# Designed miniproteins, single chains, continued (4), part 56

Each design is a single chain, and the fold is of that chain. pLDDT is the mean over its residues in the fold that is shown.

## One batch from the design tools (miniprotein)

Design m13923
Fold by ESMFold2-Fast:
Structure m13923 (fold): chain A 96 residues (1-96)
Amino acid sequence: SKKYLEEAKRYFEEGDWEKAREYAEKVLADPNASDEEKAEAYVLLAKIALEEGDWEKAREYLEKAEELVGPTHPILLEVQIELGIHELVEAVERVT
């Protein structure tokens, strides 16, 4: 499914989130996709969810990617940072 992952990334860079999601889901449905390719597809879906403001769905996709490649894999870092900043900002605003 390397071709589906390449298409998903291309559509994401173009801002076509519907097509990016479609091709990412094709990666996840491909039984020949590696755990790393599936994790990259989940990371892309998490980034789309972040763009849509769906923090809960972004976390769900991040957790699925972490299950495949482990929580310290470099491909997870951008989404981990973005979710971590959001959670910290919300925690500070709720206390102050």
Scores: mean pLDDT 83

Design m13924
Fold by ESMFold2-Fast:
Order: sequence, then C-alpha cells, then structure tokens
Structure m13924 (fold): chain A 92 residues (1-92)
Amino acid sequence: MEIAKKFAEGLEAADPRLKATAVPEGEELATTPGRKALPGPMTSIHIGVLKGTNQPEKAYEVGVELGKRILENPSFLEVLDEPATTVLVELL
C-alpha cells in the first residue's frame, strides 16, 4: 500500500495532472480503474526507487512501459520481478 502511494506521489511531483494514478485498495476511481487493478507492485517499486534517486521523469517512463508489457505478457513479470526488483532495492 505504501508503494502505491509513493507511485502516485511521484507522478504528482512530476505532473500534477497525473494525480491518483495508483489508488489504494477498496477505492474505486472511474477515470483510471485499470491502474488500480493492474498497477503491478514491481512497477511501483521501480518508480519508487527511481524517484528516490531523483529521476522522476525516468520513473514515470519505466512505470508506463513495464505496466504495458506486464498487461500483454504476464510471464514477463516473473523475470523482471525477481532480479529487477532486487537490483533496484540495492540501489537505495
């Protein structure tokens, strides 16, 4: 839940128009229901790490690309989640 909040904060900092992209569970946002259902915890972690390293533009770009790929190929999440998440966390 903290990760989804951090994702929304990152987008809001880069572009206020993108607020509430990642909503907490139990809250239904009519404009972006898909992002609530399929934001991907790995994508949120990626964005959080890049934001922490002071790269909000890159964080947003990575989040969009990863979310799109995961939606098309769920198996892709397995490959990225295991090694990619670990590497990004170490960058903190």
Scores: mean pLDDT 44

Design m13925
Fold by ESMFold2-Fast:
Structure m13925 (fold): chain A 58 residues (1-58)
Amino acid sequence: KEEELRKELIDGLVKRGLSPEEAQEIADSKTPEELEAMVKAFKEGDAALAKKGVEIRK
C-alpha cells in the first residue's frame, strides 16, 4: 500500500499549500516508513482541525 500512503501524503501537502507537482516530488523522495510516519502526523492534524471546524461552524 505504498501508493496509497504516497497519495495520502500528497493530499496532505497540497492542503498545506504545496502544488500537486511539489507534493508528488516530495512523496517520491520518501521511503515507505517515512511516508507512513508523515501520513500519520497529517491524519492527527487533520482530525484536530476537523473537530475545531465543526465546533466553530464557519
Scores: mean pLDDT 70

Design m13926
Fold by ESMFold2-Fast:
Structure m13926 (fold): chain A 120 residues (1-120)
Amino acid sequence: HMAELGRKAGDAIVRAVQAAIDGNLEEAKSYVDEAARAFAEIKGPEYGERVREILTRLVEAVKNNDLDGFKEALAEIVRLASEILAEFGNTPEAQDAAGAISDGAVRAYEIAEKKVEELK
């Protein structure tokens, strides 16, 4: 079930960024909440709260066209994936969860980068 939680978190991160790009900040917030809940199920409520803070900053960076702030928040998300591997070991389920979260961060970056290119 950890792999499923990782996929849910990764997909929610992508959807939050896309909603923020589309100007739908309430929808973006709902996906931030969904991702935070998935992370809380993996490592507990403090981890979920930390994720909510990082993703809220990620959404604000998208809203403000702050590419540097966006990259910083994505780097923190990738670090969260590494923390899953550190706590649960390199089991297939932990690897799949961490991979799905990292893939979500990569897809989120590609979406934001495309928006920046379209604004040039």
Scores: mean pLDDT 83

Design m13927
Fold by ESMFold2-Fast:
Structure m13927 (fold): chain A 84 residues (1-84)
Amino acid sequence: SISAAIAALEAQFADVKESDLEGVLKALEAYKALLEEVIRENEAAAEEPESLEEASEATRRVLVAQRLLEEIKKEIEKLKEKLK
């Protein structure tokens, strides 16, 4: 599930401090990769759904993940500027 994947990612980067800009960047890049995977999987599910409910839920997950991905991309850009 997306919640389990997020929890695993949070655990992986739990020791990263906000002042560790390179560690934070690595964590954001991992979140970006996770969101891109979630979008890909749910777009595939929306194309070949087993039910109308599955199609609706998959579409909703894509929209939520796309919004989060755009926010993460902006944070990555800001952080890269701070690292220069």
Scores: mean pLDDT 76

Design m13928
Fold by ESMFold2-Fast:
Structure m13928 (fold): chain A 68 residues (1-68)
Amino acid sequence: SEFEKKKKEVEEEYKKAHELSDQMGRLARELFRQDPEKGAELAREAGRFSTKARQDYLKKLAEIEKEK
């Protein structure tokens, strides 16, 4: 069904966003050892990205549920 397809697409998008956030967090830890200020900055950016990705995911799921 179209509902199932849209839900899978949204779930896949969120999974990719989560994986990217995890990668940013790992890079931030590595960078922190060489440049603590830049590492902390990247860590904050990763956190903001993760929060936005979750908000976008929940919003898109709610919109799909309304069309059910």
Scores: mean pLDDT 83

Design m13929
Fold by ESMFold2-Fast:
Structure m13929 (fold): chain A 86 residues (1-86)
Amino acid sequence: AMAPTEVSIKIYLNGELVAEIKETISTQEAAEALNAKIKEIVENAPVGDVVTIEVEGTADGVSGSSKLVLEMTEDGPKIVSGEQKE
């Protein structure tokens, strides 16, 4: 079974907060659903916009964080910076 993870996600569009998600993920299905939500927000961002995704998670007393910056191009999302800590 997947270990329960408390997740806090903030999504910014051109530096403006457009979504804040706080969920406890304890199943693969819940993780896939969360990934799908993030994907839809990214795919709906206009070409030329910058999407910043900040994720903080805590599981079994261990905290991790990641920050991803995507530039929306005509060829799709382009990663312009990324940081991950476990």
Scores: mean pLDDT 76

Design m13930
Fold by ESMFold2-Fast:
Structure m13930 (fold): chain A 101 residues (1-101)
Amino acid sequence: SIDSSMQQVVDSVQRLVSQARPEHRDDARRQGQQLIDSVRNMIQAVLNRDDQTVVRYSRQISSSMQRLQSMAGDPDRAQQEIDDINQAITQGIDSASQQNS
């Protein structure tokens, strides 16, 4: 379900944010919230069949994930959370697309 996929996004983003170096903690929290909001907005755009908005938020999501990875104390470990986020986003998009079918 969309709700289940969003919960997985939130959980994985929170784990990614927790991996941020101490000096980046506030920036990581801000980027994490922006990432979650962008994913919600992208899923809503999929439900609304707004392809232009989907593309815009997809770019914002990629940018936020790249920033969060750069803030992490261990970028290789952060990659696992990024992979989990990408999987959860894909599941959310698939669920949203099925509701429009």
Scores: mean pLDDT 87

Design m13931
Fold by ESMFold2-Fast:
Structure m13931 (fold): chain A 80 residues (1-80)
Amino acid sequence: SEEERQRALADTKAAVQERLIQQLQTVLQLSKISSDAKLAALSDYVRTTADLARDLRTRYHMSSDDISALIMDAQRQVLG
């Protein structure tokens, strides 16, 4: 149903935000240890962000603006 699809989207948004927060926190923790490890973690974060954005766009037909807002909100929770 439409309501089930909306609930699934809300659950997916929450899961995406949590994953991005966790990965970004990992990047920050590595910033003082090794440049190579930090670059690897950053590359993983970028890939994860791109994959999740694609899923939200293709599976849930989310707008680019809404996807950007979700990603920025996750980033603000870690960086601000």
Scores: mean pLDDT 83

Design m13932
Fold by ESMFold2-Fast:
Structure m13932 (fold): chain A 69 residues (1-69)
Amino acid sequence: MKQLTPEQLAQLKQTLEELQQLLQEISADPEAVAQRYGLSPEELAEAKAQLQAQRQQLEALIAAQEAAR
């Protein structure tokens, strides 16, 4: 119901960009990402699923806010 402020919307767009970048890095070299963050392959797979879900939620929220002008 409440519309986001322009500042909040910009922050969400930045977070979405960061999530997309991280997901792209995981897809390109999952082993390097797992080592960088100290995750097992299983933990990385779980983290990837969570990041994908968060990305979809942010994309939907941003689209809804932009449709409201």
Scores: mean pLDDT 79

Design m13933
Fold by ESMFold2-Fast:
Structure m13933 (fold): chain A 74 residues (1-74)
Amino acid sequence: AMEEALEKSFEEDVADFERLKPEYDKQIEETKANLEKAVEEGDEEAARYYRSQLLAIDIVRKLFEGIKKALEEK
């Protein structure tokens, strides 16, 4: 019962992520543009912030890809 509930929850989360994936890709491109501007302007603090944001988004993306793969290998 608990295992089935967790699987359904993960499937719903993966489906939500896949539905929002184009928005995440857009946010990544916008963040990259903001990073380029910060680097051009010599704003090291802003550049560090945007690099951290890109890293965080990459970690979340890899986590959802891993969950999706685990569900598919079932």
Scores: mean pLDDT 75

Design m13934
Fold by ESMFold2-Fast:
Structure m13934 (fold): chain A 96 residues (1-96)
Amino acid sequence: SVSLDQILKAIGELLRLIGLILDVELKEKQGKELSEEEKEKLLKEAEESVLTIAEIAGVPREEVEKRIEEIRKKSKSLLEELKGLYELAKEYFKSL
């Protein structure tokens, strides 16, 4: 069984992913351009949240990293990639 502390941490990481997506959507709506460095930092933070939730769910890191790479290859925009990572995180969260 997953502990309450682990569930609360997973909820926090899932909410953090939502916050990242909303911030990027707001910036795009305002016509603000993100630098490549800013985009890479946001994606890294999102990937770390997915990896944390997956670890709590007992999913092997190598499997998660492969699925993250598949999302990266299929995504046409930063928002599409972030939303893909959020859907993956939800999948792992539902398995808790």
Scores: mean pLDDT 89

Design m13935
Fold by ESMFold2-Fast:
Structure m13935 (fold): chain A 68 residues (1-68)
Amino acid sequence: SAARTAAFQRAAAQVARLQGGTEPVLPEERVRAAERAAIDAVRANAASLQSVGDVPAVVQEALRRYTA
């Protein structure tokens, strides 16, 4: 959805800002790739997650590779 794409764009901009980078305008394909990477990272780390509070850190790390 457009709202979900906008939320991912804001998350990517926030990660880039925290790393001292430029706030990118991500193309739709890159946003979808970042979303898939975030979902896959959560899924791969599901067994080691102790609480739902661990999810944002895993998502941020997955998104980091797309906000250079």
Scores: mean pLDDT 58

Design m13936
Fold by ESMFold2-Fast:
Structure m13936 (fold): chain A 97 residues (1-97)
Amino acid sequence: SPREKAEEAYKEALARVQKTADEALKNIDDPEGAIKKVRDAQREAQAELIKKGNELVKESDSEEEKFEILRVTSAGLGGIQKLADDAIEEIKKKAEE
């Protein structure tokens, strides 16, 4: 369904940001550069999710499907933001060690 495609797009976007966060956390010799990489990955992932959500909305013929795609997309944007914020906090914590 279009909703399942939106959920899949969110999971793929989230996995990309998580991979960037994991790599940043392994090499924190430059904490500011690590934070920038996580923020850049977050912005790219959110932009891709918005684009995919808009495409799925245009392909949907029912108001109910459009609403569910927008709900999944909105929640997904929040999830990506939280993952990035949590990773940045961990980078800052490790940089203080």
Scores: mean pLDDT 86

Design m13937
Fold by ESMFold2-Fast:
Structure m13937 (fold): chain A 96 residues (1-96)
Amino acid sequence: SKIEEARKLLDEFERKVMEAIENNKSKQEIIKIIKDGTEKLLEVFDEPTAARIKRITDEAIKKINEAKSLEELKQVVEDYILKLRFIVDEEARLAA
């Protein structure tokens, strides 16, 4: 199902981005992982959900660039992933 694919994409994305943060990768490298992961997720969902995902992704990238510490960056990424998971769970409920 699309929901199962989205959940697996999010699990792989979370693992990859958290590993990059743990290994002290640059903000540019972390943003690339986010863009690549989000691009795959956007293939799963149609409008208006696709636009919603794009909006929260753009907001997350802005916050990552503004983060002043590794802890702030990690919190921004964790919050972003929780928002994506919420959207997927909402879509699962609405699909009946």
Scores: mean pLDDT 86

Design m13938
Fold by ESMFold2-Fast:
Structure m13938 (fold): chain A 73 residues (1-73)
Amino acid sequence: MPRKTVVIKDADGNTVFEWESDEDTESLDLSILTPGKEYTVEASAGDESLVLKFIPYRTASGEVGLDVLSEER
């Protein structure tokens, strides 16, 4: 299987999270992110890559949601 990489960077370009695995199942505790702050996730799997810009937010139930600003493949 192709290796997957996930890198999350803050608005200043600092890496706040990185992960690499051959597995299809991944979990990330988005609670490590600051609500209202812009982040960029860079994900790749084999010949496919995705760059997603988002702002995490807290719901009234305490869940973390993402306000997606842009998506590039």
Scores: mean pLDDT 71

Design m13939
Fold by ESMFold2-Fast:
Structure m13939 (fold): chain A 92 residues (1-92)
Amino acid sequence: MKEAEVEAAKKAGEEARKALEATDAAEAAFAEPVGAESLGRARAEQLAEEAGVEVTPALIEQGLAEVRAELAAQRKEAEEKIRAAEAALKEA
C-alpha cells in the first residue's frame, strides 16, 4: 500500500508540475502584447458566437479579463496539487 501511495503521489506531483509549467508558459505569452491580443480575441470570438453579436473592443477586454482569471485559477490549482503531493510524499 505505501509503495502505491508513493507512486500515486509522484505521478500527481509530476502532472501538477507540468500543469504549472503550461500555466507559466501561457502567462508569459499573455504578458506579451501580441500574445495577450491573440488570446483576448480568441475568447472574444467565443463570447461573440455565444451572444450572437460581432467581436467588439469591449468583448476583447472582457475576453482578456476571463483568460487572466482562468490562468490565475489554473496556477492556484496546480500549486495546491504540488503541495498535496509533497505532503503525501513526506508522510509516506
Scores: mean pLDDT 77

Design m13940
Fold by ESMFold2-Fast:
Structure m13940 (fold): chain A 89 residues (1-89)
Amino acid sequence: HMTLEQRLARAEQEIADIERDLANVDKLTPEEKKKVLKMNLVRLDRIIGELEALKAEATDPETQARIDELISRARGLKEQVEAELKKLE
């Protein structure tokens, strides 16, 4: 089973992967863009939930601050994805 540090590192990597997807989304067709945005919305909801659970497990202020930064980053990406999806209605 994964340690807290391993789960945190995985969440950081997944957020970075989503940022990369969103940086390239305008190169896609509208249908492919919609698929990528919906996929990343599901991923972001999962990641935010995992980070909130990790914060409950964290015992030191430094780790809690790092998790809060990642939650903030993921929530910002979620707002961006939701805004882009509304434009595709």
Scores: mean pLDDT 87

Design m13941
Fold by ESMFold2-Fast:
Structure m13941 (fold): chain A 95 residues (1-95)
Amino acid sequence: LEEVLEEARRLKEKGEEAFKKGDYETALRYYEEALRLLVENPELLRTPEGQELLREIVEGAKEAALKLLGEEYEEQIEASVEPYYNLLEEVLSKL
């Protein structure tokens, strides 16, 4: 599980590097892979580190998607990440 958290952080870093280079498609891909790891390991979301990482990755994914698709898709992008915020809220309610 700690190894999964480290892998998610590594993917987030790669996404941030791609974003800085203007490669928003690659950035979004890395962010989506990191989100998948966290969703598949929801016990990590019970830790402050996992919660913080999920929020950071979701924000990065939103920014990359907005840059890639444009503001016209802001509503659809927000809707696509809403489940991750809902999952975090549900996990927090059980702490």
Scores: mean pLDDT 79

Design m13942
Fold by ESMFold2-Fast:
Structure m13942 (fold): chain A 100 residues (1-100)
Amino acid sequence: SIVEKLEEMRRRLGKTLTEMDNLSEDEAKAKAQEALQEVLRTLQSILAERPDDPAIKEALARVQEYLARLPTLSKEELKDALEEVIADINGLITRLYLEE
């Protein structure tokens, strides 16, 4: 389900954030890039199932922006970016649980 995909993605992002604390700048950036690419693929998959969903489109656009900016972002800025992505995912999960 879409909710299960988002919950698993949120869990993996949280793990990535924790792991980044113990990594060098370059290693943390590589790990963040992998995480953001996974988020991108997951959101694209969800958008294919819900093509007219503006919240998914907005979340996807934000992830694409962070990926484009990644070479210029510090480890701490990337941690902030991942936390913002987690907040977006939390909003999507909450909204989907309220769709009855």
Scores: mean pLDDT 85

Design m13943
Fold by ESMFold2-Fast:
Structure m13943 (fold): chain A 77 residues (1-77)
Amino acid sequence: MDDWARASQKAYLQEMADLVKKKGKDALKKKLQEEFPLASQDLIDKQVDILDKLAQGKISVDQAIQQLQDAVQQSLS
């Protein structure tokens, strides 16, 4: 169940990590602000930092998914 959704999520995170590598953290931050205009600045900054770590190879895609889910959950609680 949802192997396709997980694969799509991994592809999306890899594209965001590649954006950080090519255009820097500010470009990703702007993209996330445009896609999630109601998200707090703190949540966006946390997502950018997680994706920057993924871009640097400091964490795996699976670790990035978990950390992003945790950041979103904390922002909603």
Scores: mean pLDDT 78

Design m13944
Fold by ESMFold2-Fast:
Structure m13944 (fold): chain A 78 residues (1-78)
Amino acid sequence: SMVLAVLRVSGDVSAEEVREAIESLGIEVAEGPTLETDRNGNEYYVFVLLAPESITEEDVRRHLESRGLTLVSFQKLP
């Protein structure tokens, strides 16, 4: 089964690198990337994903880190 999820990744890298990393996990990009900036000036790429139900935040974090990317958040939607 697939679920919707929201992913935030540090914006200090190219959006293409992030997309390629996501897709290599069998995750589909439904929307994004959107570049967002917080009140402190930190930039994030935000993606809406269609992800396998079995994927965990730890799976995503480890995979992104193996490619030099930084996970900010991964939230599965109900």
Scores: mean pLDDT 84

Design m13945
Fold by ESMFold2-Fast:
Parts: sequence; structure tokens; C-alpha cells
Structure m13945 (fold): chain A 65 residues (1-65)
Amino acid sequence: GPVYEITIVGDRPGLLSDGSTIEPGATIRATDVKVDEENGEITATGEDGRIVVLPAEDVEIKQLS
């Protein structure tokens, strides 16, 4: 499946579904990315299956494959 690189460009940390956090400026690899334009949110599923919801304004997304 596709691989996405998501970079946190905002100042807020992300909370993952397992309770761990991702720091501002961090980059994560995701196998699925859903954009909710109406709510301004991105839902990403990491390569390890952990899910994060982030404000769309706080992320840059690049498709790697």
C-alpha cells in the first residue's frame, strides 16, 4: 500500500491511540491518511497501526510510494 510521510509543523504535540505522544517538528510514516476538510483534521494510521488525529493546518503530508 502507499506510504505517507507526515511532518508536524505546528507547535502542538500529537497524541497517538496508545497514549504516546509525538513532538512538534517530528515526522511519522503512515500507511493511511484521511483528510476531513470540513473539520480541518487529518487522521493517520502509522506503520505500527497506531492512529493519530491532528489539525490539518499543523501537518505537511508527502506520499513516498
Scores: mean pLDDT 80

Design m13946
Fold by ESMFold2-Fast:
Structure m13946 (fold): chain A 80 residues (1-80)
Amino acid sequence: SKIREWFEKLVKEKSKEEVLLLAGTYIAILVYSAQNDEELETAREVADEILKVLEENGFSQEDLDLLRETFDQLVAEKRA
């Protein structure tokens, strides 16, 4: 996966704070660019893949849960 390779590179080259900011920003772009529910489900799959890379690289459960909550909030706002 290109997204997995990209975030694996980011976790090696950037600080944890920078990686979390980039992950949150990219998740927001995925939700914002989705045009229908099918694309929102694809965005969820991509977000889950990003979160899995961060989990495998020692990011805290609190940070991962915050990113998941951010995704869910943005999806809810987009559907309103």
Scores: mean pLDDT 86

Design m13947
Fold by ESMFold2-Fast:
Structure m13947 (fold): chain A 64 residues (1-64)
Amino acid sequence: DLAEKLSKLPEDVQEELLKKAFELTEEELKKKGITHYNELTDEERNKLREENLKKVLEEYEKKL
């Protein structure tokens, strides 16, 4: 669902939203004191990335 919505946007917009989602994920990890990638499971990392991507996509849609 998220991937399909993202793929319908222009490539430059896709890059911008992905970058913003990545930065939000990194900020959340830093706030939790998680300094190394191996402290999270693959499922936990993917879930956090997906949640932040959903947030930035929803904010983008609200501005349309």
Scores: mean pLDDT 73

Design m13948
Fold by ESMFold2-Fast:
Structure m13948 (fold): chain A 121 residues (1-121)
Amino acid sequence: SVQLTQPSSVTVLEGGSVTLTQTVSGVDIRDYLLEWEFQRPGEEREPLGSINAATGETWIAPQYQGRLTLSVDVAAQTGYVTISNATLEDTGTYYFVLAKVGVPDPEFHYGPGTLLTVVPA
């Protein structure tokens, strides 16, 4: 079975940089598209970006371009999202999502979520 592991909570100072780590077990990460979704309290989830683990092909949502970097360590089976120049509006829950590449209408595997708290500098 697919297992997704991520920290439950991470804190960063406003203006700082933070990397959120997501680890995959039970499957080969190279067969998957890695996606990140963000949810502010009381709002709907929004897509942040995706990376194809085998190719490194990356998409980042236009409103986050220049502030988000996505990467994969295939040997460690780990995906990373790095948020630069953190703002108070970046506070919320970050969900890691796996979708199998090359299949129509793939099953989405959701991680438990990481709560990011941005604190004033």
Scores: mean pLDDT 86

Design m13949
Fold by ESMFold2-Fast:
Structure m13949 (fold): chain A 110 residues (1-110)
Amino acid sequence: SEETIEEIQQILDDVVKSIEDFLKENPDLSEEIKKILEELKDKLKEFREKLPDMSKEEALEALEELRKFAIDAEKELLSLAKTEREKNLIEEIMNLVLKAIDTSIELLKK
């Protein structure tokens, strides 16, 4: 439904903003970590823009691909983290991303 699409778009807008704020608040992160987070942000923005033109099945498939990308990204980010502080920060932002994707999947299944 239109209402469901708008709710998912808001969830995606909120998590994109959280990634932007995270990058702004942590300027000391390595360029490699920043690059991965920027790519994740861009993929979330692309999905958000395409969502109104997708069927429910296409949207679910795209969210499952985003979920897989986010899981793989978290593993790479954690391998690049130099300190326990950076690992904790990465886990916090990635948990927020995964929750946003999972919530969007559940909203579409209704």
Scores: mean pLDDT 90

Design m13950
Fold by ESMFold2-Fast:
Structure m13950 (fold): chain A 74 residues (1-74)
Amino acid sequence: SRTDEAIARFEARALRLWVAHGSQLSPEQAARFGELMRAAVAALRATPDPTEAQVEELLARFEAEFRALVAESR
């Protein structure tokens, strides 16, 4: 389904961010990263047959939220 493809695409993006930045995160930041991941997956599951634009917006939002999380910790 489009939802399953969107979740897989999101998980791949999240994995790349974790590989690139995971070792730099505090335990608190790592927990918040997990919360952001769960929220994004829940949003995708709550959206029947998501459009490409909706998926792209969610991915961009997740990446922006992750960057804000890292920046706010300083």
Scores: mean pLDDT 79

Design m13951
Fold by ESMFold2-Fast:
Structure m13951 (fold): chain A 64 residues (1-64)
Amino acid sequence: MEKFLLKDKKTGEIHEVEVVEEFPDGGYLGRDVKTGNGVLIDKKEKKGVAFDPKTKEWIEYEIV
């Protein structure tokens, strides 16, 4: 599986995300290498989303 670089749209921090699974409708399940958090990736829209259990908020990413 491949890795993506995802930029947090609010903080500007770049996260390395490892692809765990590819969905048949497109999109991927990834894992943030630093935090271990699950990330849903939409390659067509060049976007990702994750839930942060520390802040209890959704994080929006863009693919670099």
Scores: mean pLDDT 79

Design m13952
Fold by ESMFold2-Fast:
Structure m13952 (fold): chain A 81 residues (1-81)
Amino acid sequence: SEVLNPSRELRDALIAVARAHGATDVVAYIVVDDDGSKTVHVVVAMDNPSAEQQAALRAALTAVVRAAYPDARVEVTVVEA
């Protein structure tokens, strides 16, 4: 498998959306499996996130990724800042 950085456009969109939802940091990377399938991993940091904030953030970040890579698997991980 191979690890790639997201495009600048996707990275900037993820940062903007994460910050709008109260996140302190966001990191994303793309894993390309041997068959060419893509999984986009988004790790987002937030101080004391509520369940509602986590759900909204996951949905919003997933939508941003799906707009860029409609066939990709998306994994969003929320971590304590």
Scores: mean pLDDT 85

Design m13953
Fold by ESMFold2-Fast:
Structure m13953 (fold): chain A 55 residues (1-55)
Amino acid sequence: MKKVEHEVDEESFEGAKKLAELGVYEIVEEGKDKIVALKKAGDNDEIFEVILKKK
């Protein structure tokens, strides 16, 4: 499993949160300052765990 962690500003975080809510990511955990989501790359079992944290 691949992990990708990004620390972003509030504006970018809010935009990413909206995209996740629209189904771009499969949300595993959603908090006020952190989102953990899974993104599948391709048709294989390669899954990326994406962590977005507001600075």
Scores: mean pLDDT 70

Design m13954
Fold by ESMFold2-Fast:
Order: structure tokens, then sequence, then C-alpha cells
Structure m13954 (fold): chain A 80 residues (1-80)
């Protein structure tokens, strides 16, 4: 359902954010990619964009260059 997909986006965003705070850049990138996949597959682009913007800000705050670049790349794809 749409509610289940929104919860899945929220859970993926939470896990990615926790990975960023823990210094786990690979886990952060995996969570960012999973979040984008769920948003695209379920037509939840607005939710995906909001979550990716939050994760981009967090990755930049923690100096995670590769996670920030991946979030920027996926955000640009969703905003087209």
Amino acid sequence: SKDDAIEAITDAAFRAGEAIKAGDEEGAIEGIRELKRIAVENGLLDAGIRALKGLLEEAEKYGMKEAAEEAKRLLAELEK
C-alpha cells in the first residue's frame, strides 16, 4: 500500500541517517539508493525528494563526500 511504501521510505532514511552518524559511508550510500528505489517504484517522488534533501544535508554536515555526491545525483534525477 501507499502507507507501507511511505513507512519503507522513512525506515530507509532513518537507517541511512544512522549510518552517516556512525561513520558508515557504504551503509549510508546503500540506504540512500534503497530510498530512491522505493520512491520511484511507488510513485512517491515528493517523499523521496524530501528524504534525500535531509540525507544530503546530514552527509555534508558529517563530511561524507561520496554519500553527499550520491544523494545529489539521485536528487537531480528525481527533480527532472
Scores: mean pLDDT 87

Design m13955
Fold by ESMFold2-Fast:
Structure m13955 (fold): chain A 63 residues (1-63)
Amino acid sequence: METFTFTVDGKPVTVTVSETGATASGPNEVAAKRAQDLAQGLVKQGGKEGAVEGLKRAQEANA
């Protein structure tokens, strides 16, 4: 299980990736939902490792 944190509009969004999928949570529900959809799509395309790589890129682009 791997976790990533983004900052969207000054608010944190935490994404958790597992072998079975991904979830996201945070005070910005729109950002959390988008992060979850992105992460789940990445898990479908490249598995856990593909999702981890994509989320790291998104996290760094958001910093």
Scores: mean pLDDT 75

Design m13956
Fold by ESMFold2-Fast:
Structure m13956 (fold): chain A 92 residues (1-92)
Amino acid sequence: SVREEAVERIRKVGEEFVEDLLKHAGEINDAVETARRFTEEVVELVERGEFEEALKKVDEFIDLIRRHLPDEFLKYPLEMRRIVEEAKKKLE
């Protein structure tokens, strides 16, 4: 289903994000745990069909990344945002 496909794609992006953080920031355990937590929160919202709440959560994630990490890490929450927007459009 569209929701199941969006969930799989979001989880994959979250796993890539965590792997990238571990390569570049082995000293930032809090960043890794935050990336995992935000990924699962977005997934749970998408699974419940709460797309507007999922977009808000992704935007919070983007703001957090901008404050603490290099801009190159923004590609991950921006891709999550795109996936959520696509799923919302297909289910409207």
Scores: mean pLDDT 83

